# Designed miniproteins, single chains: the designs that were tried, part 91

Each design is a single chain, and the fold is of that chain. pLDDT is the mean over its residues in the fold that is shown.

## One batch from the design tools (miniprotein)

Design m3364
Fold by ESMFold2-Fast:
Structure m3364 (fold): chain A 72 residues (1-72)
Amino acid sequence: DARRLAELAAAAERGRERLEAAGKDLLDETIAAAQTGPQAAQDFVRRMYRLGPELGAAANAVASYLQVQNAL
């Protein structure tokens, strides 16, 4: 649904900014995990949640948006 995709896009924009502030490598790794597949994306997001809830949420927002975009 276009509305859900727009909500995911907005969350992904905020997540991207937070990951970039923490380190460019974290954003690049999040994108790489999402492009590898759903399991790799989930494993990376889980690892990020261990570093902190804000970083985990940011990685999840970016990975979720890319997964939905690739499924369309």
Scores: mean pLDDT 81

Design m3365
Fold by ESMFold2-Fast:
Structure m3365 (fold): chain A 84 residues (1-84)
Amino acid sequence: MKPSEAEILEALGRMYRSLGEKFKEEGKLEEAAELYKKAAELYEKAGHPAAAEALRKLAEVLEELGKYEEAEEARERAREVEEE
């Protein structure tokens, strides 16, 4: 990716992660999960290691929602990002 595009994707990922954290604090877990998922996608496209942290936060919210299979998938994706 072009450097400027990666920087924009990283900034957007940071914004969505912050929004997800706010929604989680408000108890809006399903909305928080979607925001963390979007943040992880943006960070992955940017090649940014913050994708792993966003995926872990997604897994935490999914686990709180009782979506254990989706939470494990998110944790596996986070491990893949960290090993790269």
Scores: mean pLDDT 83

Design m3366
Fold by ESMFold2-Fast:
Structure m3366 (fold): chain A 63 residues (1-63)
Amino acid sequence: ADEDVERAVELLRQGKPEEAYRFAKRALEKDPNNPKAIAVLAQAYLELGEPEKFREYAEKLMK
């Protein structure tokens, strides 16, 4: 797995969604179809109070 994705997951566990968002975005810049990075971004958006963005990224995983 990408190191940025692993760091983003750990940051979400620590309750740091803003930092997790930054690392997940970096992982997607390297691999735009990385499902784990997309999942972390969706979760970070949900924790940041962005339910529409959460839905947008969650729907990308359902294809």
Scores: mean pLDDT 80

Design m3367
Fold by ESMFold2-Fast:
Structure m3367 (fold): chain A 58 residues (1-58)
Amino acid sequence: SLEELAERIAAAADRAAAAREAGAELGLSPEATATLAEVIATTPDPEHQRHLFLLMTA
């Protein structure tokens, strides 16, 4: 589920890499996956990263 993917990203040591992996699992384009990873990398708070991931994948 998207909630489980968001929690996986928040808990990951490399959140940008986890976001790229999640994007691939969701079947996002390389461009959409890169955008997701960039947003996650530029957001310092895990809770904010989780929320942004859910918003971008909704």
Scores: mean pLDDT 69

Design m3368
Fold by ESMFold2-Fast:
Structure m3368 (fold): chain A 90 residues (1-90)
Amino acid sequence: SAELEEALRAARLLRSDDLATREAAVRTLGKLLSSPDPEVRYLAAVALREAAEADPALAQGTVPLLKKLLSDPDSRVRSAAASALKALGV
């Protein structure tokens, strides 16, 4: 799907040497946490965990959306969100 491709592209851009590019990637992944597709929500949460492990300040803005995903109907999404929040110190 287009959103799945967007999530994978944003995850790749998290490895950019350019801070503005990484910030844009985090914003894209944050939006994708609200996707109707659980595969997209899962990939976005996993990528945001990796971003938080590298630079927790970069992903702090996603905390409210990640907390909402703790109640997600998909168990993989709930687990990924919990792991991302741990990486963010929450």
Scores: mean pLDDT 90

Design m3369
Fold by ESMFold2-Fast:
Structure m3369 (fold): chain A 73 residues (1-73)
Amino acid sequence: MDSAEQLQLGAGLTPEQARGLAAFAESGDLTLIPGVGPEKAAAIRELAAARGMPVLGLVAQLLANGRFDEEIP
């Protein structure tokens, strides 16, 4: 299976979220994740730095927990 399909099945992500997350992992472009514009991308990077964690790990955790819109301003 491809990485996006595994993310959808394992983490409960939508197909669009799984594809966006996989594309971000390859390119480093957070705006490929559905619902993420340039301002939200900047906020995600700042939050990851403040928490001392990788950006990919933070985004995956927030999407899996359904807290993406609650914790990202």
Scores: mean pLDDT 69

Design m3370
Fold by ESMFold2-Fast:
Structure m3370 (fold): chain A 60 residues (1-60)
Amino acid sequence: TDKLGTLALFARAVAESAEGVAEILEKRGAPQQVIDDARSGAEGARRTAEELEAEYEKAK
């Protein structure tokens, strides 16, 4: 249904945003622990997006 496609799209946008935040933190000289935590969060968001995208493809 359209809801699954919307969730997959939203999850991908969140993952891309999280990656951007980690990159900005690194460029601004944030402590390494903060950068590592941000990258871990981005990785988790990416995995969620990939799972939702795979489920959406199966539903087609």
Scores: mean pLDDT 83

Design m3371
Fold by ESMFold2-Fast:
Structure m3371 (fold): chain A 88 residues (1-88)
Amino acid sequence: MKVLVLSGIGTLEDNLQLIEEAAAQGAKVLLLVDGPITEEHKQALIDHARRLGLEVHTVSPEILDELEEGLNELSEEQLRELLEKYGL
């Protein structure tokens, strides 16, 4: 299963584009890494991803010790384990 890992750092427009490109490539889940972005910026990313049919989870930045930012190929079990360990 294709999962997008995104910090949301940078411009809103760039991050929205990354979400759209990931969805076009068959991504089903967005893992939004908690970090120094505004709540308004965060909510805009969540709302946009949900409109494209992605399931959205907020995760701790420690997830980046195990996953790279961008598209990752994960099993349902790997995703569940990561959400149990890093989910917010």
Scores: mean pLDDT 85

Design m3372
Fold by ESMFold2-Fast:
Structure m3372 (fold): chain A 71 residues (1-71)
Amino acid sequence: MEEIKEFIKKLEEEIKKLKEEIEELKEKLKDPSLSEEEKKKIELEIQLKEGMIALLEGMIEYLKKILKKLE
């Protein structure tokens, strides 16, 4: 059971990392010197990272359901 809790914590740390990366990319988008092409690439990177967060959150929810059944 402890291994599942440790794995959840690791996934939460990865989500935190991705959220920090998204904030950095959002700050980059505030640069008026960026071309439309560069802006689109950054927006795509944000969307991909948001998608990764959604998948990781789904994994955490599933792991929490398993943990509840084991307790």
Scores: mean pLDDT 84

Design m3373
Fold by ESMFold2-Fast:
Structure m3373 (fold): chain A 63 residues (1-63)
Amino acid sequence: MEEREKAIREMAETLLKVGEILDIVLKNNPDASIEELAEMAKPAFDYLNKGEWEKALEIAKSI
């Protein structure tokens, strides 16, 4: 398996998870701009980057 192909798959999986976190934060903050949503979701993204998906979701729900 080529390193590039693996990196692309991992990136696609990460983007799907980022989208799910942003959707949760948007539902709690419907008047926020895209930039504000991204800033508010940063604590959840920190857990996502550590591979802690369940913790990332819990943090996102609290925002």
Scores: mean pLDDT 80

Design m3374
Fold by ESMFold2-Fast:
Structure m3374 (fold): chain A 92 residues (1-92)
Amino acid sequence: SAAVEAAAEAARAGAERGGGKATVTIRPDGVEVRVENATPGMAIGLIGGAVEARLLGAEGRVEVKGDTATLTIRGGDEEAMAAGLRGAAGGG
């Protein structure tokens, strides 16, 4: 959807403004945001995105491995995915 695509672009741009490298993957059943060279603030933003998605009935998870932080959102509607992505954008 246009809303999910716009939110994905905001998440990517937010991470890149902070010096990270973000890859956003939109799938039929969910979204993934992977940020390389992640700062603690970026990781906290992804956690905020996971919380937003969960409050709207989706599954949201964050994994941090070295300097890479990944947000995965599954099982919600487009509003849950878009809200999670917008939450992730606020942490960059």
Scores: mean pLDDT 81

Design m3375
Fold by ESMFold2-Fast:
Structure m3375 (fold): chain A 82 residues (1-82)
Amino acid sequence: SMEAELAAEVARRAAEVARALGDEETARLLEEAARAAAAGDWERAAALIAEAVETAKASPNGEEVLRAMQRVVAEAAEEYAA
């Protein structure tokens, strides 16, 4: 569905941002979340996103990673609302 494709794309964008900020562990979890979302496995996608958030919090640049993830989600929400 378009919704599943959008959710997967949001997770992929968040993974790229996390990687750019040096948080490869959070990026890996978000890439796994994107694959789960694309497959329609929303329970797994949600669990992986929750794990990614906790991993980002433990990162030296955690606040920047979390802020960037929130921005990606907000931008996607605006795109979906249009």
Scores: mean pLDDT 79

Design m3376
Fold by ESMFold2-Fast:
Structure m3376 (fold): chain A 86 residues (1-86)
Amino acid sequence: SLLEELRREFERNAELLLELADYYEERGDLETAALLRQRAASLPEMFAKIEAAYQAGELTDEQLREIIAQLRAENEELRRLLEELR
């Protein structure tokens, strides 16, 4: 389902943001690490809001696919960044 795909992409986004936060924390950039952890912590609420909007008919299947595609693109960029930093 589209919501299952969206959930997986949000879970992946959180994982990648936390890995990036660990990288910055290890290098002493505590401010950047804290911001990344805060972003990761906000993702379950963002998912719940999108899920609620979709279930209420406020969001179309096409709009949800666009959100999933955007999140996948962000996740691929974060993955590449982490690979380069390792």
Scores: mean pLDDT 90

Design m3377
Fold by ESMFold2-Fast:
Structure m3377 (fold): chain A 55 residues (1-55)
Amino acid sequence: SARAERLRKAYDRMLDGAKELLEKIESDEEKIKRLIEEFRRVLDEEFAKEMGVPL
């Protein structure tokens, strides 16, 4: 039926969207890791300043 065909197409579009999101999450993992490393460096620098550690 035409209704069943429309539902199938909607379902397929949702699955494709989910796959795209999963791929994006995986591709962004390296970016997130680098951001965490940068954030850690900033925290370490600020902590060193507060502890009075010289350059």
Scores: mean pLDDT 72

Design m3378
Fold by ESMFold2-Fast:
Structure m3378 (fold): chain A 61 residues (1-61)
Amino acid sequence: MERRAALLQTAAAILAIGAELEGKEEAAREALELVRRAAATPDPEKAEELALEAIEIAARA
């Protein structure tokens, strides 16, 4: 597994948890769904794209 994709997935999950703790439930849920899809994707490039999208959603919440 590509380390970059794994690290981005971890960062996205942490940011999503942070958004949930701040009461931004919809953004947290959407970001976690993208993290789940990234983890299920066998293509590292696609997994990285999904993780980056999750980070953007959680961070902008």
Scores: mean pLDDT 79

Design m3379
Fold by ESMFold2-Fast:
Structure m3379 (fold): chain A 107 residues (1-107)
Amino acid sequence: SEEEKKEEEEKNRKLAEESKENGDELFAEAQALLDRALANVDALSPEELRELLNRARYYGDSAVGNYLNAAKLASPEESKEYEAERDAVAAALAAGIAAAEAALAAK
């Protein structure tokens, strides 16, 4: 029915917004871990750097997953915006991870 379709669309929109918000929080956590790793390269052991990198990867992968979920649940217009956010987040994480891996390799 038209009413059931509208209720499902509204529910999916709210779930998309929630997934996006979860993605933002997880991305912030991943960035904080990468920033901490890069700011403390000389003070941290290779093991401590590797632990921060592994945690950043975990939160980063979870963030990307949440943006992908938001895109799948969203309207076509909002899905494009979530996909763009996902690509930007993935690129930022890849750059930060590469920098931290290079720092680890230099120890």
Scores: mean pLDDT 90

Design m3380
Fold by ESMFold2-Fast:
Structure m3380 (fold): chain A 86 residues (1-86)
Amino acid sequence: ASALLNQGIAALNDANYSAAISNFSQALALNPANASALINLGVALLNLGNSDSAISNFNKAIAIATANNNSVLEAIAEDLLALANA
């Protein structure tokens, strides 16, 4: 799970959005409650113009981050959600 998340982040940084989506989707298959993977998947989707899918992933990340008392990830996901709706 952690290796897939790291590979996805590396792909995202390289603007390889298809590889990022694949790695984050695999990470989420292993851990569906990974708010970081949901946020980064949303970012990759937003960069490909899939705003509706990005919004869905950011909303799910907010719910999970809140449940895990991770206020930093919650704030990041909320900021990205606002950007996706702009």
Scores: mean pLDDT 85

Design m3381
Fold by ESMFold2-Fast:
Structure m3381 (fold): chain A 60 residues (1-60)
Amino acid sequence: SMEERLELFGATLRSMRDARGLSQRELAERAGVSQATISRIEKGERRPSEETARRILAAL
């Protein structure tokens, strides 16, 4: 489902961020988004736009 996909994406993002030793604030700064946006995505509470997802992945 779309909810399962969002939860998987959020968990994967958190894992990748932790592996790089980045805080949510540091990843947000690198991606040009708010820390609240990273937090909501990692919790599966927000679906990022394709542009936002690309920026986040490029910042990792």
Scores: mean pLDDT 85

Design m3382
Fold by ESMFold2-Fast:
Structure m3382 (fold): chain A 72 residues (1-72)
Amino acid sequence: MEIEERAREIARLAFEGLLAYQAGDEERAERLGEEVRRRLEEARATLSPEEVERLLELVDRIFREMAEAYRA
């Protein structure tokens, strides 16, 4: 469950970064991208390689769902 919570938070930050980029707010997009990278590095430091793969799969899935819902 902690992995799912981390994945949701990372996906949310990535989605907010996408929206900032679409709005032309490059500074905010870069800041959010840096936060995503930081959280992924923390995950790699604390999780097993298998758990990291699961986290990345969840992040991608949740991000795609958010993007699809927003564009629908």
Scores: mean pLDDT 83

Design m3383
Fold by ESMFold2-Fast:
Structure m3383 (fold): chain A 86 residues (1-86)
Amino acid sequence: MDMRQVEQLARQTLQLHRQDRSQGRQQAQQLARQAVRAGPGGAAIAAIILSSDPDAGQVVIDQLGQIDSDMADQARSTFQSIQQSQ
């Protein structure tokens, strides 16, 4: 999957989660699988989602951890850095 498709899906997931949490969580699971396919940028996208919507982001990171624990750890580290800057 192209990185731009993962970013677009992240935006859709945030918007969908605001309208329907159940559908938002399902989209978050799909996003986690696509983030792994996107490679190094997937961790950054997960961290951005977590910063914008912690509920949706946590579901993405939890699913990501089941597929690629290293990428999940990178996403958490990036999120912590963002929080320290605020």
Scores: mean pLDDT 67

Design m3384
Fold by ESMFold2-Fast:
Structure m3384 (fold): chain A 89 residues (1-89)
Amino acid sequence: LSEKEKIEIYMTLAAMAVAIGRLAGEVSDEVVETVDKAIQAVNDGNYEEAIKLLEEALKLVREKSKDPQSGETLARILEKVIEEIKKLK
């Protein structure tokens, strides 16, 4: 897999995780919208903006999660995505 394809896979994982969290009632629409903006930044080749937006989503998950355990699980997924994208840079 190319670096670009790996980043796209990690972004898909982040998007799926926050969508599931939203469906479960554990994250807000703001978190989903922030991750969607990060995906758009990746598609534009702006990886610095994508990382910043993912870090904003991570902060929102930690601060606004209804269940601390589920919030921490989602936060760990977002942290892993951020770390893997940074590794590819």
Scores: mean pLDDT 80

Design m3385
Fold by ESMFold2-Fast:
Structure m3385 (fold): chain A 55 residues (1-55)
Amino acid sequence: DVFIEVTKEQAEKIAEARANNERPTDPEIKKIVDEIRRLREERFKALKELAEKKK
């Protein structure tokens, strides 16, 4: 897993956009949101593959 270090201000903007179900309009925040989403999808895939190893 890879982590992106974000400032508290950037994290607050992301959380606020999520709470309001709004798309971030700030291109810097949008890039961070897209990267977090990509990392979450990769982690979900890894967990799914781990669960499927039970045979």
Scores: mean pLDDT 65

Design m3386
Fold by ESMFold2-Fast:
Structure m3386 (fold): chain A 81 residues (1-81)
Amino acid sequence: MLEEEALELAERGTELAEEIRERIESLTEEQRKEVEELLRKALEEIAKAHEAYLAGDLEKAVEHLRKAVELLEKALEIAKE
C-alpha cells in the first residue's frame, strides 16, 4: 500500500506542476514570486521523499510527497488568479 500511495502522490504532484506551468505566463510578478517559492519548497519535499524512499522509509517518503502535493495545490490556487 505505501508504494502504491507514493506512486499516486507522485502522479498527482506531476499533474499539479503541469497545470501551474501552463498558468505561469499569465501571472502578475507578485503571484509569480509566490508560486516560484512554493514550487521551490515542493521540490525540496520531493527530494526528501526520494531520500527517504532510498533509505527504505516508505512512511517518511509518503509524508514528504504529501507535503509536496499540498504546496503544489497552494501554488495552483495562486496561479488560478
Scores: mean pLDDT 82

Design m3387
Fold by ESMFold2-Fast:
Structure m3387 (fold): chain A 71 residues (1-71)
Amino acid sequence: MYTVKVRVLNKNGEVLAELEEKVEIRDVSYTLGRLLNELKPIAIKEDATIEVEVFDEDGTLVHKTSFVFKE
């Protein structure tokens, strides 16, 4: 199974919120969309960045991206 982590980071790099789920590879995109939607309101309110990391079964980082949401 893959591990999907989504974190809200303020301008100083402090973690304001974090969600993590273990999913099958086919469910990674669906899970990313759901977790992003859950954290989007916090990121907008706090003027923060959402960081996404996906790890494989061995704990190797296979994908990393960042989203900035503006009002």
Scores: mean pLDDT 80

Design m3388
Fold by ESMFold2-Fast:
Structure m3388 (fold): chain A 55 residues (1-55)
Amino acid sequence: SERVLRRAEEARKVASPERLEVAREIGRKLREIGDGLEEGLKKGKSLSESIPGAK
């Protein structure tokens, strides 16, 4: 536990620029998850399939 605290503290001091990069990566992952959820909802509801092409 003490070693973990030391690691975290050292990472914080160095991680001012690195933290920015990590935050961006997390942002991208969250965006991808959101896209997957929206796609899953559309597929599960069959919303687009319910429309009869009578035009």
Scores: mean pLDDT 64

Design m3390
Fold by ESMFold2-Fast:
Structure m3390 (fold): chain A 82 residues (1-82)
Amino acid sequence: MEIIEARHGNGTGVVRAPEGIVEGTSGDVKVTFEIDPSDVSNLVGVLLRLIGIALDAERAGDKDMQDAAMAAAYAVLKYLRS
């Protein structure tokens, strides 16, 4: 059980596996998802949802949401590779 951090743009992402959460923050924007750190399918599902949020934010011109969601996605990806 481990804490993994990642950055994207102005965003900071963190996986807090002992707490079963992933968070992304940028400016006043915060994105939080519950995760099951022992379930690869759950982690992949959360990763895909975070990428979807980032793509929607990019389309809308919401840079803080894009950076927060991508930082969180990158943290999940790093956790999956650890």
Scores: mean pLDDT 85

Design m3391
Fold by ESMFold2-Fast:
Structure m3391 (fold): chain A 68 residues (1-68)
Amino acid sequence: MEKLKEEIKKVQEEIRKLVDEHDATVARLQATGSAEDRARFDRLTAEIKEKIDKYNELMAQLKKEEEK
């Protein structure tokens, strides 16, 4: 259980960092409209989605462990 909780915390930290970078990129994209900022936005969106999917998987595992 402890290992799973540590992994969840790590993924949460990764998601927060990506979301912060994504928000900064959105603000920059609104100001500049640059192709580089658009590419960064797309990459960050994909990475956030991947991390959220991993987080949901870990949370489902934790719930199963707590129910048994």
Scores: mean pLDDT 81

Design m3392
Fold by ESMFold2-Fast:
Structure m3392 (fold): chain A 59 residues (1-59)
Amino acid sequence: MSVEELAEKIAAAVSPEVAEKVRELGAKAKDIQELKEGVEELALQSSAADFQAIAAVLS
């Protein structure tokens, strides 16, 4: 799985507003680990629904 594939899977599961931020993280991340760390931080700042969606994709 590429960074781009993971970013798109997460973006598809969350609200459009959060999806834009996830795609920005995907463009900047050098590897999957960095993307996961950035997305986990974003999840803590997001709605409960977006947090749950991110957690489900990362599981």
Scores: mean pLDDT 80

Design m3393
Fold by ESMFold2-Fast:
Structure m3393 (fold): chain A 65 residues (1-65)
Amino acid sequence: VTSLVAAAIRAVGEVLDGTAGFVLTSSDSEFHATVGTFTDAAGQKLLDAALKALKTGGSVSVTVP
């Protein structure tokens, strides 16, 4: 889960590098602190939330059951 989530957020960050001041410079530590838990459904939800958060310039805080 952690590995998959990190890979997904990296891919998103690379695709939309134009708006990413909050990309993957420290995803390992800060991302885990923000997300908490990731499951199967989280992959798609994470990508969508990450894209929106990056456009807004905020932190990614995705709730995934």
Scores: mean pLDDT 45

Design m3394
Fold by ESMFold2-Fast:
Structure m3394 (fold): chain A 56 residues (1-56)
Amino acid sequence: NAAQLEADLFGQTALEMQKLAEELRADPSFTTEQIAAAVKAKADEGYAQMDAALAA
């Protein structure tokens, strides 16, 4: 079911973004800009994966 797959992939992407942000915030060597860029890259990756899965 495409709707369920989309919801699952969206949820996974959101959780991965949250975990990444938390991990990077724990490391003081990362700037806020670097954290934001990394989280955005993760979001873009997750959405690309979702688009590919739904197009198949």
Scores: mean pLDDT 78

Design m3395
Fold by ESMFold2-Fast:
Structure m3395 (fold): chain A 59 residues (1-59)
Amino acid sequence: MKLNEEEEKKALELAKRLAKDLIAGRISVSEAVEELMRKFGLSRQQATDLLVKGVYDVL
């Protein structure tokens, strides 16, 4: 399952936003992963990997 380039950019931007909220203690890891799955049709593994990248990019 692959996103197009525009969808990948939007997914990463959402992942970075969710990562900031996660670091601030506003949401849980499960909530962030489920948001990415729901918004972009990602598997749990894909959503988790993207969230980790988002956290890395905002640190």
Scores: mean pLDDT 81

Design m3396
Fold by ESMFold2-Fast:
Parts: sequence; C-alpha cells; structure tokens
Structure m3396 (fold): chain A 65 residues (1-65)
Amino acid sequence: DEKLKKEADELIKKGTEAYNNKKYEEALTYYSQAKEIYDKLGDTDRAKALEGQIKDLEAKIEAEK
C-alpha cells in the first residue's frame, strides 16, 4: 500500500524534526507510529531500525527525569 508507505515516511520526518528540536517524547510517538505501519507492511528492517531508535529515545527521556 503506497499510502501507508507515504504515511510512515511522513511520520519519520516529523519524528526527526521533533528529535532535532529536543522534543524527545514527540519524536518517540512519531517513531512508534511509523514502526507500527512498517510492521503492517512487513518491512522488518525498517521496523527493527525504529525499535532501536525508540529504545534509545526511551533511555534518553528516562535520564532527563
């Protein structure tokens, strides 16, 4: 589904923009949504990459408490 691919790509873009603005919780939300779409598409490589980024962001948010 090309529509789902575009949606996932836009979510990655928004997540990256949030990350660059140090809005890590917003970045986490966008990356998590994009991962869900890649999981539905069977894009395991991109889903795994996002899982890693999500875990890194979770650790970063935890450290800022």
Scores: mean pLDDT 82

Design m3397
Fold by ESMFold2-Fast:
Structure m3397 (fold): chain A 70 residues (1-70)
Amino acid sequence: KVIEAFREFAEEIKKKHPEYKETVDILLEAVERRKDPDFGIHLLKDFGDAVPELKEDVEKAIERIREAVK
């Protein structure tokens, strides 16, 4: 559930913002390896802070992950 929401986020960002393809691929790999939703949320928050232009997309992805954990 959680990894699926993160994959959807990664694919959406790569489609809309190809300049961040490498970064989101690295983030997805880290989340898949760890299998920890709290780690995934923390990583997304750090990414949003580093890339303010994507803050809205990051916050939507965090909401999806939180819903998937319920």
Scores: mean pLDDT 75

Design m3398
Fold by ESMFold2-Fast:
Structure m3398 (fold): chain A 80 residues (1-80)
Amino acid sequence: LSKKAYDLLQQAYTYVKNGNSDEAIKLSNQASDLARKVGTPLSEQASDASRMASSYAKQGNLDMAGGLLGHAGRLVREEM
């Protein structure tokens, strides 16, 4: 689960960098759901960061979304 959440976070980050907010929102929400299923404190923080990234992407704030996705990815990687 952690690796799949990390892979989704990296894909979401790539879509943010390319300006594709719709795909970034979709993948950020999927990554958040998977990170929550891992059930560790770091994965729960990553889930929250990924959900916030989805919210910022929905508002058109791709800079904040990208930063939050990067943070979520680092948290998930620490528990791998």
Scores: mean pLDDT 82

Design m3399
Fold by ESMFold2-Fast:
Structure m3399 (fold): chain A 65 residues (1-65)
Amino acid sequence: SRENAIEALERARAETTDPGARAALGALLQGVKEGMSAEEARRGLARLVEKYPDSAALHAALDAI
């Protein structure tokens, strides 16, 4: 759901220290709040995981959406 996507992205952003990853998570979060579907957010997050494959926070967020 949209609410699950928002919670997952907010948690991932809070647990992420890399400024580039945080900015990308912030953009996805803003997108979902402005009408992006949970499926579109999941696709964006999957691309972010490809860039930061060792991020446990990003993998957890992807599994939650």
Scores: mean pLDDT 84

Design m3400
Fold by ESMFold2-Fast:
Structure m3400 (fold): chain A 70 residues (1-70)
Amino acid sequence: LEKKVKEYEERIKKDPNDWKAWYNLGLLLYKLGKYEEASEAFRKARDLSPTTSGFLGLLARRALELAKRQ
Protein backbone atom coordinates (compact mmCIF):
# COMPACT_ATOMS: atom_id res chain seq x y z
CA LEU A 1 0.00 0.00 0.00
CA GLU A 2 2.76 2.51 0.91
CA LYS A 3 4.54 1.85 -2.43
CA LYS A 4 1.30 2.64 -4.31
CA VAL A 5 0.82 5.85 -2.27
CA LYS A 6 4.29 7.01 -3.38
CA GLU A 7 3.47 6.10 -7.01
CA TYR A 8 0.31 8.27 -6.99
CA GLU A 9 2.12 11.13 -5.22
CA GLU A 10 4.69 11.09 -8.06
CA ARG A 11 1.90 11.07 -10.68
CA ILE A 12 0.28 14.08 -8.98
CA LYS A 13 3.63 15.95 -8.98
CA LYS A 14 3.77 15.51 -12.78
CA ASP A 15 0.06 16.28 -13.37
CA PRO A 16 -1.61 17.97 -10.36
CA ASN A 17 -4.90 18.23 -12.33
CA ASP A 18 -5.30 14.43 -12.66
CA TRP A 19 -8.44 14.01 -10.50
CA LYS A 20 -8.33 10.21 -10.88
CA ALA A 21 -4.84 10.13 -9.32
CA TRP A 22 -6.12 12.23 -6.40
CA TYR A 23 -9.13 9.90 -6.02
CA ASN A 24 -6.95 6.76 -6.02
CA LEU A 25 -4.53 8.38 -3.54
CA GLY A 26 -7.53 9.12 -1.29
CA LEU A 27 -8.66 5.49 -1.45
CA LEU A 28 -5.17 4.21 -0.53
CA LEU A 29 -4.86 6.68 2.37
CA TYR A 30 -8.33 5.62 3.57
CA LYS A 31 -7.22 1.95 3.56
CA LEU A 32 -4.15 2.95 5.63
CA GLY A 33 -6.40 4.68 8.21
CA LYS A 34 -5.08 8.13 7.27
CA TYR A 35 -8.58 9.58 7.12
CA GLU A 36 -7.66 13.27 7.30
CA GLU A 37 -5.16 12.96 4.42
CA ALA A 38 -7.70 10.85 2.51
CA SER A 39 -10.33 13.59 3.01
CA GLU A 40 -7.95 16.20 1.55
CA ALA A 41 -7.20 14.00 -1.49
CA PHE A 42 -10.93 13.42 -2.11
CA ARG A 43 -11.62 17.18 -1.88
CA LYS A 44 -8.91 17.87 -4.45
CA ALA A 45 -10.38 15.20 -6.76
CA ARG A 46 -13.84 16.76 -6.28
CA ASP A 47 -12.59 20.26 -7.18
CA LEU A 48 -10.88 18.95 -10.34
CA SER A 49 -13.65 16.56 -11.48
CA PRO A 50 -16.19 17.91 -14.01
CA THR A 51 -18.96 15.33 -13.31
CA THR A 52 -18.40 13.36 -10.07
CA SER A 53 -17.86 16.28 -7.65
CA GLY A 54 -20.92 15.44 -5.50
CA PHE A 55 -19.80 11.85 -4.94
CA LEU A 56 -16.20 12.89 -4.20
CA GLY A 57 -17.41 15.59 -1.80
CA LEU A 58 -19.43 12.98 0.10
CA LEU A 59 -16.37 10.70 0.33
CA ALA A 60 -14.26 13.62 1.63
CA ARG A 61 -16.88 14.38 4.30
CA ARG A 62 -17.08 10.72 5.42
CA ALA A 63 -13.28 10.45 5.68
CA LEU A 64 -13.16 13.65 7.77
CA GLU A 65 -15.89 12.28 10.10
CA LEU A 66 -13.79 9.13 10.63
CA ALA A 67 -10.65 11.22 11.29
CA LYS A 68 -12.50 13.11 14.07
CA ARG A 69 -13.46 9.79 15.74
CA GLN A 70 -9.82 8.66 16.11
Scores: mean pLDDT 76

Design m3401
Fold by ESMFold2-Fast:
Structure m3401 (fold): chain A 99 residues (1-99)
Amino acid sequence: MEVIEKSLREEAERSLRAAEEALAAGDRAAAARHYAAAGLSYLFLGKYEEAAELFRRALELDPDDPFAAVRAMYGAVAARLAGDEELARELEERALAAR
């Protein structure tokens, strides 16, 4: 399990750096994809608060992405697991609106 946790942490760190590079280049869609990838890695690591925030940022950067509803759903699950009822409600509403 520790080897998987290390790989997920390294993946999340790479995805966060890629998101920052994409933002610096003006590519908001690429930044959103990288933040969502980091969010998924943090979700599997049990870092629910960080995962929820990363999915929320991905949605802000690219709300019209074909996967926006899926990103909102993962973010809402992460927020509920983190005990953040307000963020969970916000992301659930975004998941329903992203059609």
Scores: mean pLDDT 83

